# Designs tried in a protein design run: designed miniproteins, single chains. Part 89

Each design is a single chain, and the fold is of that chain. pLDDT is the mean over its residues in the fold that is shown.

## One batch from the design tools (miniprotein)

Design m3096
Fold by ESMFold2-Fast:
Structure m3096 (fold): chain A 55 residues (1-55)
Amino acid sequence: TKATVKVLSEDKVELIADGKVTVTYIDGSKEEIEGKKILDISKILGISGEVETVY
């Protein structure tokens, strides 16, 4: 799965998922995201799949 992470600020990113991407949060929870979602970077432990970052 391919994902683009667009940096909006030092605490917010926009995830743009081409297919299903799994986000793992610092509390151990996992979320499957398809499409676009704004995420709090301080709560993210990791993102699965092929990830490209844009600023």
Scores: mean pLDDT 77

Design m3097
Fold by ESMFold2-Fast:
Structure m3097 (fold): chain A 78 residues (1-78)
Amino acid sequence: KPEPLISTGPVTLEDAEIVAEGDKLVQVRGRATAPIETEDGLLPPGLYLVTALKSDVKIEGNTATVTAPAVIVPLEEL
């Protein structure tokens, strides 16, 4: 339903959980508390599914930090 967007800046997700993991890519679900920079502009805070290279994802406790580029899918109405 929502079209995937590509991030152009770092994404920080709280209450982050790994929902899928492949050989090179990982999918993380979490809540962004700050706007997300994308190639199509800023996305508001909210619940997101982020797909990125494993090397671009750092998880500390329940917080995930994702280095661009990442595929961003909103999980709630923006």
Scores: mean pLDDT 82

Design m3098
Fold by ESMFold2-Fast:
Structure m3098 (fold): chain A 58 residues (1-58)
Amino acid sequence: HMTEKEKLLEEIKQLLDEIYKKYNNDPGVKAFLDEVLKKAEKATLEQQKQILESLKNY
């Protein structure tokens, strides 16, 4: 059974991959996205929802 937190983290990972591809696999973009992923992994459920929402704007 996947928890809500694990489901949100998977959605965040998917969006990060999509953004990375959108920016032609740029190494600087990857460094930024890797930092976002680290924050998301340590985040509360509410913080993960906020991260997911902000990533939709990219």
Scores: mean pLDDT 83

Design m3099
Fold by ESMFold2-Fast:
Structure m3099 (fold): chain A 87 residues (1-87)
Amino acid sequence: SGTDIELKLRMAMLYVIMGDYESAIKYLQSMGISEEMAKRIVEIIKRMIENKEYDKIRKFLKEIEELLLKGDMEGLKKLIDKMEEEI
C-alpha cells in the first residue's frame, strides 16, 4: 500500500522489462489507472523498449506521474492516445 506514484511507476517499468505484464498492470491499477489504460501503457513501454527509446520511456513515466498527482485521468487518456501514434 502507498501513494508513492514514482516508486509504483518504476516497479511497473521493471515488471515490463522482466516480461511480467500482469504485475505491471496490477501496479498501474493500484494508482487508480483503469485496466484498459494500464494495458495500453504497458504496450507503449514494450514498444519503446524494443526500439531502445529509453529517454522516451523516462519522459513518458514522468508525464504519467504528473497527471496522476493531479488526478487528471482525461489528460492521461490523451497522453496514451498521442504516444500510441508516435511509436
Scores: mean pLDDT 85

Design m3100
Fold by ESMFold2-Fast:
Structure m3100 (fold): chain A 94 residues (1-94)
Amino acid sequence: MEPKIEIDESLSPLEVARYAYTVVELALREKMPREEMIKIVETLLNHIKKYYPELTDLQNFLEEVKEMIKKKVPYEEMLKFVREKFTELRKKLE
């Protein structure tokens, strides 16, 4: 099933970041095929760029994840990166 993107203008920056993190972290834990993860990350990026253009740190985070997927970085290394970077991003948005 394609993940349904349920981000709208009523969400706070922290809620948008949390949603994006949850989708990406789950895909990595379930070892989703890399091509499908790229599609998901690009869908999230396009939505965030359109409705939350000010969330540049979140956009940069998702671009880095996309590049790691394209470079075939191991799932465990990407998962560690995503968890550590989200902790930093959360502190900036609180």
Scores: mean pLDDT 80

Design m3101
Fold by ESMFold2-Fast:
Structure m3101 (fold): chain A 94 residues (1-94)
Amino acid sequence: LLSLRLRVEGTASAEGADKLSREEIVKALAVIYKASSDNQNFASLLAVVTLAKELGIPLSVIRKEAKKQSLSPKVIEEAYETFAKVANYVLSQK
């Protein structure tokens, strides 16, 4: 597995995106993946798969983690907040 190198020393306020661990990112993606699969939200499912590929996270890891997650409105909301932070961070990096 490739280490996610979010080691940015910059004083830029990434507002927590650069401080997220790989485990936190995987959990958020897994929650959204499970919720999207359960309600057949194909747009959200595609977004999760796309971001996972950009981050080098195997889909198998996300599927395995998704089976462990219990969905609640609060958990789903927190997962979408984490997803938005990570997606915005990825879009800002080149």
Scores: mean pLDDT 71

Design m3102
Fold by ESMFold2-Fast:
Structure m3102 (fold): chain A 66 residues (1-66)
Amino acid sequence: ATQLQELGQEAIQLSREGRFDEANERVKEAREIVDANPDNAELRKQLFDTEVEIGIEDIKYAVSRI
């Protein structure tokens, strides 16, 4: 797996566990990789998909607390 894919998987898992600060640190590292490769559309898509999945997991966690 690429470093970006590994960071994304870790961030999603941390979000599922309600560990949002740690998930956010993984996303920051992933953004740094994407920012270092601005012409790589595939990396931007992978980050976008990961951020969407994290958002969905965050919503699921929040709803489970209501």
Scores: mean pLDDT 81

Design m3103
Fold by ESMFold2-Fast:
Structure m3103 (fold): chain A 75 residues (1-75)
Amino acid sequence: HMDEEVKKKIDEIKREALEKIKAETDPGKIQQIVVDMYKEMQALLEKYKGNEEVKKYAREKLTEVVQFMQQKIDE
């Protein structure tokens, strides 16, 4: 069972990162946004250790942001 609150927090971290990436044109700054997102996500996941559903969901959302970042930089 995944807590609705933790799911919303993961979705919010992804949303904020994507908005920042969309507004930024410098590849180095885009990479820094992703690094900051990873730090926020790791801090959240530390509170939910042992919950595989939370880990899987966070991993999927992190992957989506990294893929978007890569496409943006490759433009």
Scores: mean pLDDT 80

Design m3104
Fold by ESMFold2-Fast:
Structure m3104 (fold): chain A 71 residues (1-71)
Amino acid sequence: MEPLSEEQRRELVRQAREGLRERRRELEAWLRRHGLSLEDLRRRAETDPEAAELVHQIETLERLEEALRRL
């Protein structure tokens, strides 16, 4: 069963890639402003709920980017 048309699938992939690129850019900017690496962010996430949310977003972005590479 084909749940989406080819056009809908292409548009969703394009939107997903754009969203991932924007979120990654925002994340990289945040890390640069704070002089932090991803490891530093993960340690900070133990006490900072904002950092914990960013770590979760990074992990989600990495999983989605890997999935999109196979499409």
Scores: mean pLDDT 75

Design m3105
Fold by ESMFold2-Fast:
Structure m3105 (fold): chain A 65 residues (1-65)
Amino acid sequence: SSSAEALAKLTGLSLEEAKALVEALQNSSADKAQEAVGKILSAANEGKFEEAKKLALEALKELSK
């Protein structure tokens, strides 16, 4: 829950979307999870918050397949 709340605040996702993404990351391979989280954090650290949100939604879509 705390991870989902932090992710929602970072990306602008709803809590439900953030929880789903955290679950998808936990159920994914370490490589895929690391790549997705790395891209989201990189965009956020560069101040590209809209890109971070887009990357989070794309990760949710791809990892939830």
Scores: mean pLDDT 80

Design m3106
Fold by ESMFold2-Fast:
Structure m3106 (fold): chain A 86 residues (1-86)
Amino acid sequence: MSKEEVEKKINELIEKARELIRQARELYRQGAPLSEIRKKVDEAGKLADEADKLAIEYKADSEIVREVIEVSGEVVLLEMLLTTEE
């Protein structure tokens, strides 16, 4: 893939991960079962990990790398929240 195609794919993965994070936060706010919230967070984490791997391998632009770091950080914060609520 060209660098431009890879960066587009990374952005698509970040956007999907952010949507799953939004859904997980809404479920948490509504008092949904932890299993449902974890499913969304786990899926977001997998997408963030794929985006990170692509960003490193293809030396993505610094702005894209920053967005990958931000979304990965949000996943980690939600994972920590869910762990402390057990």
Scores: mean pLDDT 83

Design m3107
Fold by ESMFold2-Fast:
Structure m3107 (fold): chain A 90 residues (1-90)
Amino acid sequence: SKVLELWQKTVEKVLPHLTAEMQEQVKKELEILKKVSEIVDEKTFAEQALETVEGLIDRVKYELSPEQQAKVLPILEETKKELEKIIKEL
């Protein structure tokens, strides 16, 4: 799945800049999304991944310092744009 590969790469890039609690949550969400990807169609999966990215963007803005936000938000915003493009092409 292109969506799963995109999300895995995004997680790897952002993980070092997250709090320990956020890292644990993101790892759990990745494991759930891996299982979901086997059950749902790619469009539904992309829409769920987009919601997960939007939720993480909101959490980053609330919990992380401005310096950490500057490292994480551009990565998440790029992933959001790529997911929106995938959804439009499906």
Scores: mean pLDDT 83

Design m3108
Fold by ESMFold2-Fast:
Structure m3108 (fold): chain A 69 residues (1-69)
Amino acid sequence: MSLVEKAIAFYNSFPENAHEAVAKYIVREFKLGVQDGKISEEELEKVIEALKKLGVSDEVLEAGIKLAD
């Protein structure tokens, strides 16, 4: 299973009321991984697009990226 597939499985393991917080956590961890050279920018883009397809808003995804600062 790819890292993106593992992240989406993790997201789907939580109840809907936790999905916003879990999405922010996932995006933050991927962004930190890109900054540390452990994750590719392509993998970060793929996880963001996968979360968008699941209904996560741009505002939530942007908040997750900001948490990596």
Scores: mean pLDDT 85

Design m3109
Fold by ESMFold2-Fast:
Structure m3109 (fold): chain A 80 residues (1-80)
Amino acid sequence: MQEEVEELEERLREALERKDAEAALEVLERAIELAREAGESESTLKTGEHSKEVMRKMLVEGKSLEEIHQEFLEKKKAEE
């Protein structure tokens, strides 16, 4: 598992360096699948889905991490 995680991290880094949104999202989806197969908690899987959405917003919509973080904070505040 640790070796597979390191391989996925390297593949994600390479995809980001190449600005390959499709490859980056595929790596994140695979990581979520591995976590699900390993019996990780619903909380961990939800965090994985959140990370995938952050990456989509960065690579497809061109948003910064700060803008994405602000959007999530505003959404949480609005749903209180």
Scores: mean pLDDT 72

Design m3110
Fold by ESMFold2-Fast:
Structure m3110 (fold): chain A 76 residues (1-76)
Amino acid sequence: ALEELREKAEKGDAQAQAMLGVLLASEGRFDEALELFKKAIAIDPNNTPVLSNYALVLKRQGRDEEARKLFAEAEA
């Protein structure tokens, strides 16, 4: 199951990248999770669930200003 998600994420599947990012974040691997969320939003910038999870991980790290800027850029 995890290996299938990893293969899909490596092939550019934004949904797989988002799901793998959530799993890595749940393990405390926030930097790896953020990289996967960045890849997913590069493919689909208006993916609200991915943007929401990205902002949540930033807040968990105390990076609230970066989370706010991410949403401000999406409004522009």
Scores: mean pLDDT 76

Design m3111
Fold by ESMFold2-Fast:
Structure m3111 (fold): chain A 118 residues (1-118)
Amino acid sequence: SLLDNLQEEAQEVIDALKDSDPKQRQQFTDQLQQVIQLVQDLVNSSDSDKMSKGRQVVQSLYQMGLILKEVEKTQSEEKREKIRAEADDFVSHTREIMIQTIGVEKTSALLSGPVPPL
């Protein structure tokens, strides 16, 4: 399933962070799992709840990006490029699941909205 693919992409991002600080890696792993759980919640939500759940996914992706940016500061240039590539794949697959669940227009609107607060 697309969710199984998302779990595999998540593991690839985590593996790319293997040599990072253990606390930062754990914080990132926890946030990544939160994104996956919110995507699952979105897929299983009622039509009336889908936009609210979609917003939560976007907020969680934003938090994931902030954590990743902090982790990257201690990595080599080559490792940063690999980490970004794996993270971009994860974000791309998350977007695909959102599009299949709420459609292209609604997904685009959520991703183009104001940056969620921390």
Scores: mean pLDDT 83

Design m3112
Fold by ESMFold2-Fast:
Structure m3112 (fold): chain A 72 residues (1-72)
Amino acid sequence: SSEEREKLIEIGKKGDVESLVERATEALRKAGITDDSAIRAFARHFAREAGEEDEERIEEVARKVLERLRKE
């Protein structure tokens, strides 16, 4: 299952940004949110709720999520 893998990634911090980007993008796609400011706000909030405290990494998640959604 993905449960164990997600926990290990969070603990290891090695794949945090990529994992958060994928999960936030999927959540936004299901919710049908298309506004740039709303996408970025959601992605930042999602990263913080997942335990990310580094502002640079939070902003990186927001940028990558927006980029992925705009390519769809």
Scores: mean pLDDT 73

Design m3113
Fold by ESMFold2-Fast:
Structure m3113 (fold): chain A 81 residues (1-81)
Amino acid sequence: MEEGLEELLRLVSEAMRAADTDPQKAIELYREAAEKARELGLDDVAGAFEKTAQSLENGDRRSAAIYGTAAALLLVGELLE
C-alpha cells in the first residue's frame, strides 16, 4: 500500500508541475492518478482527480485548481491515517 501511495503522490506532483506548461500531459497524468487511486480503494480521491482532468480538458483552470487541491488534501489525509 505504501508503495502505491508513493507512486500516486509522484503522479500528482508531475501533473501539478505540468498543469501550467503542458496541460495535455497534466490531463493524462491526472487520469493515470485517478486509476491508481481506484486500484488503492481511494474512490473519493479518484473522483477528484477525474474532475481535475475533465476541468483542464474543458479549459476550466479554476475548477481544475479547486478539484486538484481537494484531491491532494484527501490524499494527504489518507497518508496520515
Scores: mean pLDDT 79

Design m3114
Fold by ESMFold2-Fast:
Structure m3114 (fold): chain A 95 residues (1-95)
Amino acid sequence: MKEVQEAEGKALGEETRRAGLEIDPSREAEWEAVGKKAAELYEKGDKGAATKLVLDFLEEAGKEAGKTQEGVARAVGALIRAIGEGVQKEIELRK
């Protein structure tokens, strides 16, 4: 379990950083910190809080960087889908 949770957290952190760098590379340290916090929430089973944290931060940074809401929504949507697919796969494997 710990190995799987570490892999999931790492993937969430990497995807958060990737989306953040696409929106605003000057805030890389903040993206990494948010990714770590979201990974911790995800590992504790609070995927809703993890998703909300990442979504809120991406929206804030996108607006500050002058990105369109559509561009931010696309990045957030891709991240949420990746998280959802990972969770679904784990649930199926544990049945």
Scores: mean pLDDT 66

Design m3115
Fold by ESMFold2-Fast:
Structure m3115 (fold): chain A 92 residues (1-92)
Amino acid sequence: SDRDIVEEVRRRMRIVADLLARGDIDGAIKLVLDMIKKYGDNKVALGALYAEMGRLIRAFPEEGRRVLEAVLAETTNPEARALLERLLAAHG
């Protein structure tokens, strides 16, 4: 269900935040890329990812931006790329 997808994205993004708090930028990048590979074609998941990435960048401005730039460089899905570019514009 949409609720289960949103909760899974939120759960994974809590892990991303924990990784950044520990300085594991590479681990954070890999987990975000994994989510995009699994859910990149799901608009509900992308909406949740947009909200959670925005929260992440506000909490970790430098590290979150580094994750965002690295993830954008590796992302080929057009809808996911558009989301990441909107996040960069909002937080650049």
Scores: mean pLDDT 88

Design m3116
Fold by ESMFold2-Fast:
Structure m3116 (fold): chain A 96 residues (1-96)
Amino acid sequence: MSNTELFLKSLTEKGPKAPQAVRDAANSGAAGGAYGAFENSTDKSLRDAAQGIADANPFADEEAFKKGYEMGLKGKTGLEGVDGGIRAAYEAAQKA
C-alpha cells in the first residue's frame, strides 16, 4: 500500500468527521504532485498517467493543486514528487 493510499485511507476512516475541504485539498494536491512530477517525463506512459490523473481528479482546491504541482516539479520525476504533493495538500488542509 502506497503512502498516498494510506493517507487517503486515513481520511476515509475519519470520513464522516473530516471536512470536505480536507478531502478536496488532499485529492487536488495529490493530483498536482503527480501531474508536476510526470507531465514533462521523457517516458510517454508517465505523461499519459499524469494526464489520466488530471482528467480523473477534479481541481476542487486550486491552491492545493498549485502547491502540489510546484512540489512535484521540485521532485522532478518520481514518487518524491507525488509524496511532496500529498504533503502540500496536508499542509493546506491544516490551514483551512
Scores: mean pLDDT 58

Design m3117
Fold by ESMFold2-Fast:
Structure m3117 (fold): chain A 79 residues (1-79)
Amino acid sequence: IDPKRKLSPAELAKILEEAEKRIKDPAVRGRLRRLLLEAASQGDAENNVSVSTLLEVIEELEKEDPEAAAIFRELLEKA
């Protein structure tokens, strides 16, 4: 995966939707949404988020739920 690649808000929303289908725990889904909102606030002028920023989201999620982090990583690599 290219850490310099940027994802649009639409691409990020699609990844989040797929992650929420695979992550059944509502508390973990809420945590992921919050981390992604924080990442989106750090986006560029077009609200694109870098893969490197999303990898930081994965690292933070992995500290609390390694399985959810693995799901999000898989979806990011397929995007």
Scores: mean pLDDT 76

Design m3118
Fold by ESMFold2-Fast:
Structure m3118 (fold): chain A 92 residues (1-92)
Amino acid sequence: LARFNLGLVYENLGNYDLAIESYQKVYEESTNKELKVKALLNMAKIFVKKAGPADAEAYYEKFAKLLNVKVEDVKKAIETGNYSPLIEKVLS
């Protein structure tokens, strides 16, 4: 929770790199599935907003490895704005 709130603070300040780092720690260390999902969705929002085409692929690969899913699943979720299939894979 504290790291999630820290991520929100960094995001509001426009420091997206530190926001992603904070949300990533929440996703990796939290035992709460709902909090993991919130961290995941906030990271996805930042990647969509800040990553250019050349950077996007590297972030999608990192994100996919972190979630233990296919890169294609992450790309489809971000490109379509439909995160439900991705959430189902990480929560099930």
Scores: mean pLDDT 76

Design m3119
Fold by ESMFold2-Fast:
Structure m3119 (fold): chain A 80 residues (1-80)
Amino acid sequence: MSLEEIVEEVVALLEENVDTLSREELVDLLSELLARHGVDVPRGTVAAIVANYLTQKERYGLEAAVETTRDTVRAVLAHL
């Protein structure tokens, strides 16, 4: 998969599950998704991605959460 495809899968996973799963369940699910793509991201980094998505969505709305998450995930993947 391209980096852009992984970024969009991360965003879709968070958007699909944010209202149904706990923060810990979102971290677990996102860690599993990244591992399936062969990407080893520290759990603390995954937790930070989830926390930032939730904070941005609450304070600034869904569009801001999605755009900030795309930028963050792209940066994380570029430095692995």
Scores: mean pLDDT 84

Design m3120
Fold by ESMFold2-Fast:
Structure m3120 (fold): chain A 62 residues (1-62)
Amino acid sequence: SEQIIRQELLLLFTEIARGSSLFVADIAKDPAVAQQNRADAERLAARAEELRKLIQALRQQS
């Protein structure tokens, strides 16, 4: 369905954003910037898990 496709695209963009935050955390010279980006990556990981659960629920609905 269109809603499943929209949620799968949101999941894809969320995973890309998570990867970007992890990359910034790895290369950042400022410990505060690294810590903030690690926190952002954890938040995005939690959001990705919520989206996966939503997609699974939508696939089970008629």
Scores: mean pLDDT 87

Design m3121
Fold by ESMFold2-Fast:
Structure m3121 (fold): chain A 100 residues (1-100)
Amino acid sequence: TETLKEVLERLEELRERLEELIRNHEVTKQDLAETAAELREMAAKAAEADAGIARQLEGLVAFVERELATARSQQDLLHAAQMTLHGLREVIEAIRQKLA
């Protein structure tokens, strides 16, 4: 599954960027909006190869967009980023298991 390998690579890059933003306490609404946009692109790409992975990514997009709409503080943004990172790690592991 070449498509899932490409999705995995981009999600790993996104994970690294999100981990850095959280570590530096630099999470902004723009960062989360860009994260949601990249996850949406990867969901569309994953749909070509695996409907389950696509649904997991779509769920994560919906979560990020909901959190972004309701966030009122820097702590809300950091919490949203941490929960997004957790979900992203779960999707990455699911893809790794499918490629094994």
Scores: mean pLDDT 88

Design m3122
Fold by ESMFold2-Fast:
Structure m3122 (fold): chain A 89 residues (1-89)
Amino acid sequence: SEENDEIQLTILKDSLDYLRENAPTLSAEEVILAVENLTEATLKLIAESQRPEELREVAIEQLKKIRELVTDEKAKEKIDEAIARLKAA
């Protein structure tokens, strides 16, 4: 339903905003794990959504912002991988 898609989009935005705000305080390993878990959750939501492009756009834009806040190269590589996976889905 459209109402369910709005709720899912809001939860995704809130989760990504939380990760973005806390990224400077997290270890590289914690950022990598959070990015992997959020990417898998987002891919499942995209598969079930009536508005997959909106979910994809929100996730990609937030991951780009998180990338700007992290300094660890492995964390940046994981974010780049996540963005590529979301674009391919």
Scores: mean pLDDT 80

Design m3123
Fold by ESMFold2-Fast:
Structure m3123 (fold): chain A 97 residues (1-97)
Amino acid sequence: SMAELERLREEARRLVEQARAAIAAGDFRRALELISRLIRLAVEALNHGYPELAIEIAEEAVRLARELRAVTEDPEVIFEAGILEGLALMVIGIAKL
C-alpha cells in the first residue's frame, strides 16, 4: 500500500542519517548495526512488492558500507562491512529479476 511505501522510505531515511552520524562519531559497531537494519528494510520492501524502493535502500547500504571501510583500520569492522556490502548487492540483484 502507499502507506507502507511511505513508512519504509521514511524509516530508510532515518537509518541512513543515523548510520552517517555513527560513522562520523567513530561508532563503527553502531554503524554496522544500522547498515544491517537498512539491508533488512530493503528485503522488507522487496517482500512488499516494491523492488525499486528495495534497490534504493540497498544502494544506500552499499554506499555506507564502503564509506565505513574507507574510514577505519579495524580489520573486524572492515570484514563485517564487506559482508554487508555483499548482502546489499545481492538484494539489488534479486530486485532486478
Scores: mean pLDDT 91

Design m3124
Fold by ESMFold2-Fast:
Structure m3124 (fold): chain A 76 residues (1-76)
Amino acid sequence: VSELLKELTRKVLEALEKQNKPLLGVGAVLAVIGHYLDGDFEAARKYLIETLKEAGVSEEDIEEVEELMKKLEEAA
């Protein structure tokens, strides 16, 4: 679980850095962690994916993030 969370954080930060939005990446990670701690995995996933799409992140990078989010939900 800890390793999956680290990998998710890394992927989100890298994806948003590619779009020249590193601060949005930090904000998105903090929001996802908040939802995850509340046990609201669906809200966390929807928020993160929508934020990445609005930022112009590639479909390939979004798919990788979705896969990591699903693995975290299954491990919880």
Scores: mean pLDDT 78

Design m3125
Fold by ESMFold2-Fast:
Structure m3125 (fold): chain A 74 residues (1-74)
Amino acid sequence: SRDALDTPHAERARAIREAAMAVPGVLGVRVEDVDGRLVAHIQAESPEAGEKAKEAVLAVEPDATVVLEDELLP
């Protein structure tokens, strides 16, 4: 595989979770390994919080896929 010879995969997943959870208004984060790709599922209380969480995740792991699970149900 053409994997990066850098941080272990599990450590990257942890960094993603920590980055997203540091954002105010984030209700939950799940990091999933799909075919060797890290997918971060973020549930936020608002679209603004979700966008900030997505930015925080991509700042620490640019190769991650971010899915916002914030459905509008006020």
Scores: mean pLDDT 74

Design m3126
Fold by ESMFold2-Fast:
Structure m3126 (fold): chain A 64 residues (1-64)
Amino acid sequence: MDAEGARRAALAAGSGAGAAAVAWEAGKHTNDPESMRRGVEAGRAGDIEGAAEGAGEAAKKGGL
């Protein structure tokens, strides 16, 4: 799983909802639901940068 790709995809989504969706997708294969949850919640709050960080961390820890 590509952490850089997940982070960039969330930033490129252009909306909090889109960034939250990317964090959710990155989190589907991780054993660390906290990073995924933080990314989704940040995106829903309109924090695209926080959602991107959460997506990147979830993808990195998913490692598959």
Scores: mean pLDDT 69

Design m3127
Fold by ESMFold2-Fast:
Structure m3127 (fold): chain A 70 residues (1-70)
Amino acid sequence: DELKKKYEELEKKGQEIYDTIVNDGGRLGRDARRSGDKDVLGDNIRRMNDLMNELLKVGTQARDLKAKLK
């Protein structure tokens, strides 16, 4: 069904964003800490917040679609 396909696409997109957060988030945090540069840290925090907000949006859309599936 079309709703199931949309749900699978959202699950895949959510997984890709999650993998980016997990794989890059730790590295970006360590790099900022080593540089001692507060601007670099601030930029990395902003980037991670944007990714987390996108993941939340995708997760909400997937949850709404799943509720419509029987």
Scores: mean pLDDT 73

Design m3128
Fold by ESMFold2-Fast:
Structure m3128 (fold): chain A 70 residues (1-70)
Amino acid sequence: SAEQEQADRFLALIRAEVREALATLSPEQAAQVLESLRSQADLFARFLSPEVAARLRAALDALEAEAAAA
């Protein structure tokens, strides 16, 4: 749907911005920021559609995997 496409596009932009910001931080600070973002996402997910919540979690999982691979 158009909403899912907009959510995917928005999450891709946020993911790129967060990835760039994390690159400027120490590994310890990056881990803390990712933990904070996951907590915020979990809190906010209760007010989102299941589809949008799943996409948000997937985007955070991808960022966490990229940070772990670096």
Scores: mean pLDDT 73

Design m3129
Fold by ESMFold2-Fast:
Structure m3129 (fold): chain A 65 residues (1-65)
Amino acid sequence: MGLRRATPEEQALIDKYLEEVKKAKTVEEVNEIARRVIQDIPDPVLATAAALLIIGEWLDKEIAK
């Protein structure tokens, strides 16, 4: 079934990219971060979920402005 629990290594990658997106200033930077997390996580469902978390963090930052 679709979404599974991330391994410690995958979770560390997701956390790293979430910190990077908090520092992002442009949509282009967010797209690059999302692309990298998708490339780094081999499970397509988990990769998609991680990319959505990154986009969500960026949207929260933009809405707060």
Scores: mean pLDDT 75

Design m3130
Fold by ESMFold2-Fast:
Structure m3130 (fold): chain A 93 residues (1-93)
Amino acid sequence: MTLADLTEALRARLGTTPEQAARAQAEARALAAEEGVPAIALLGERPGEVRALGVATPDEAAAAELYRLILERLDAGAPADEAIGDAIVELAA
């Protein structure tokens, strides 16, 4: 499965439109460019509610692993906020 396939699967699972996903990705790229490090952007309609995820990193394998971990947690019934947060922590370990 490619990073593009994982991105589409995650977008569908989170109920995110392609436009919302593109906006999250653009925000992550802007943050990465500003800080000079890999960045993650979370977009939601309400404070604390995640609807879309953007990841900007030079390592596509790390992005793909993050998306797989999130999808696995979502399939196990975890809420989106928890699935994303726990996957980020696991990938950083």
Scores: mean pLDDT 79

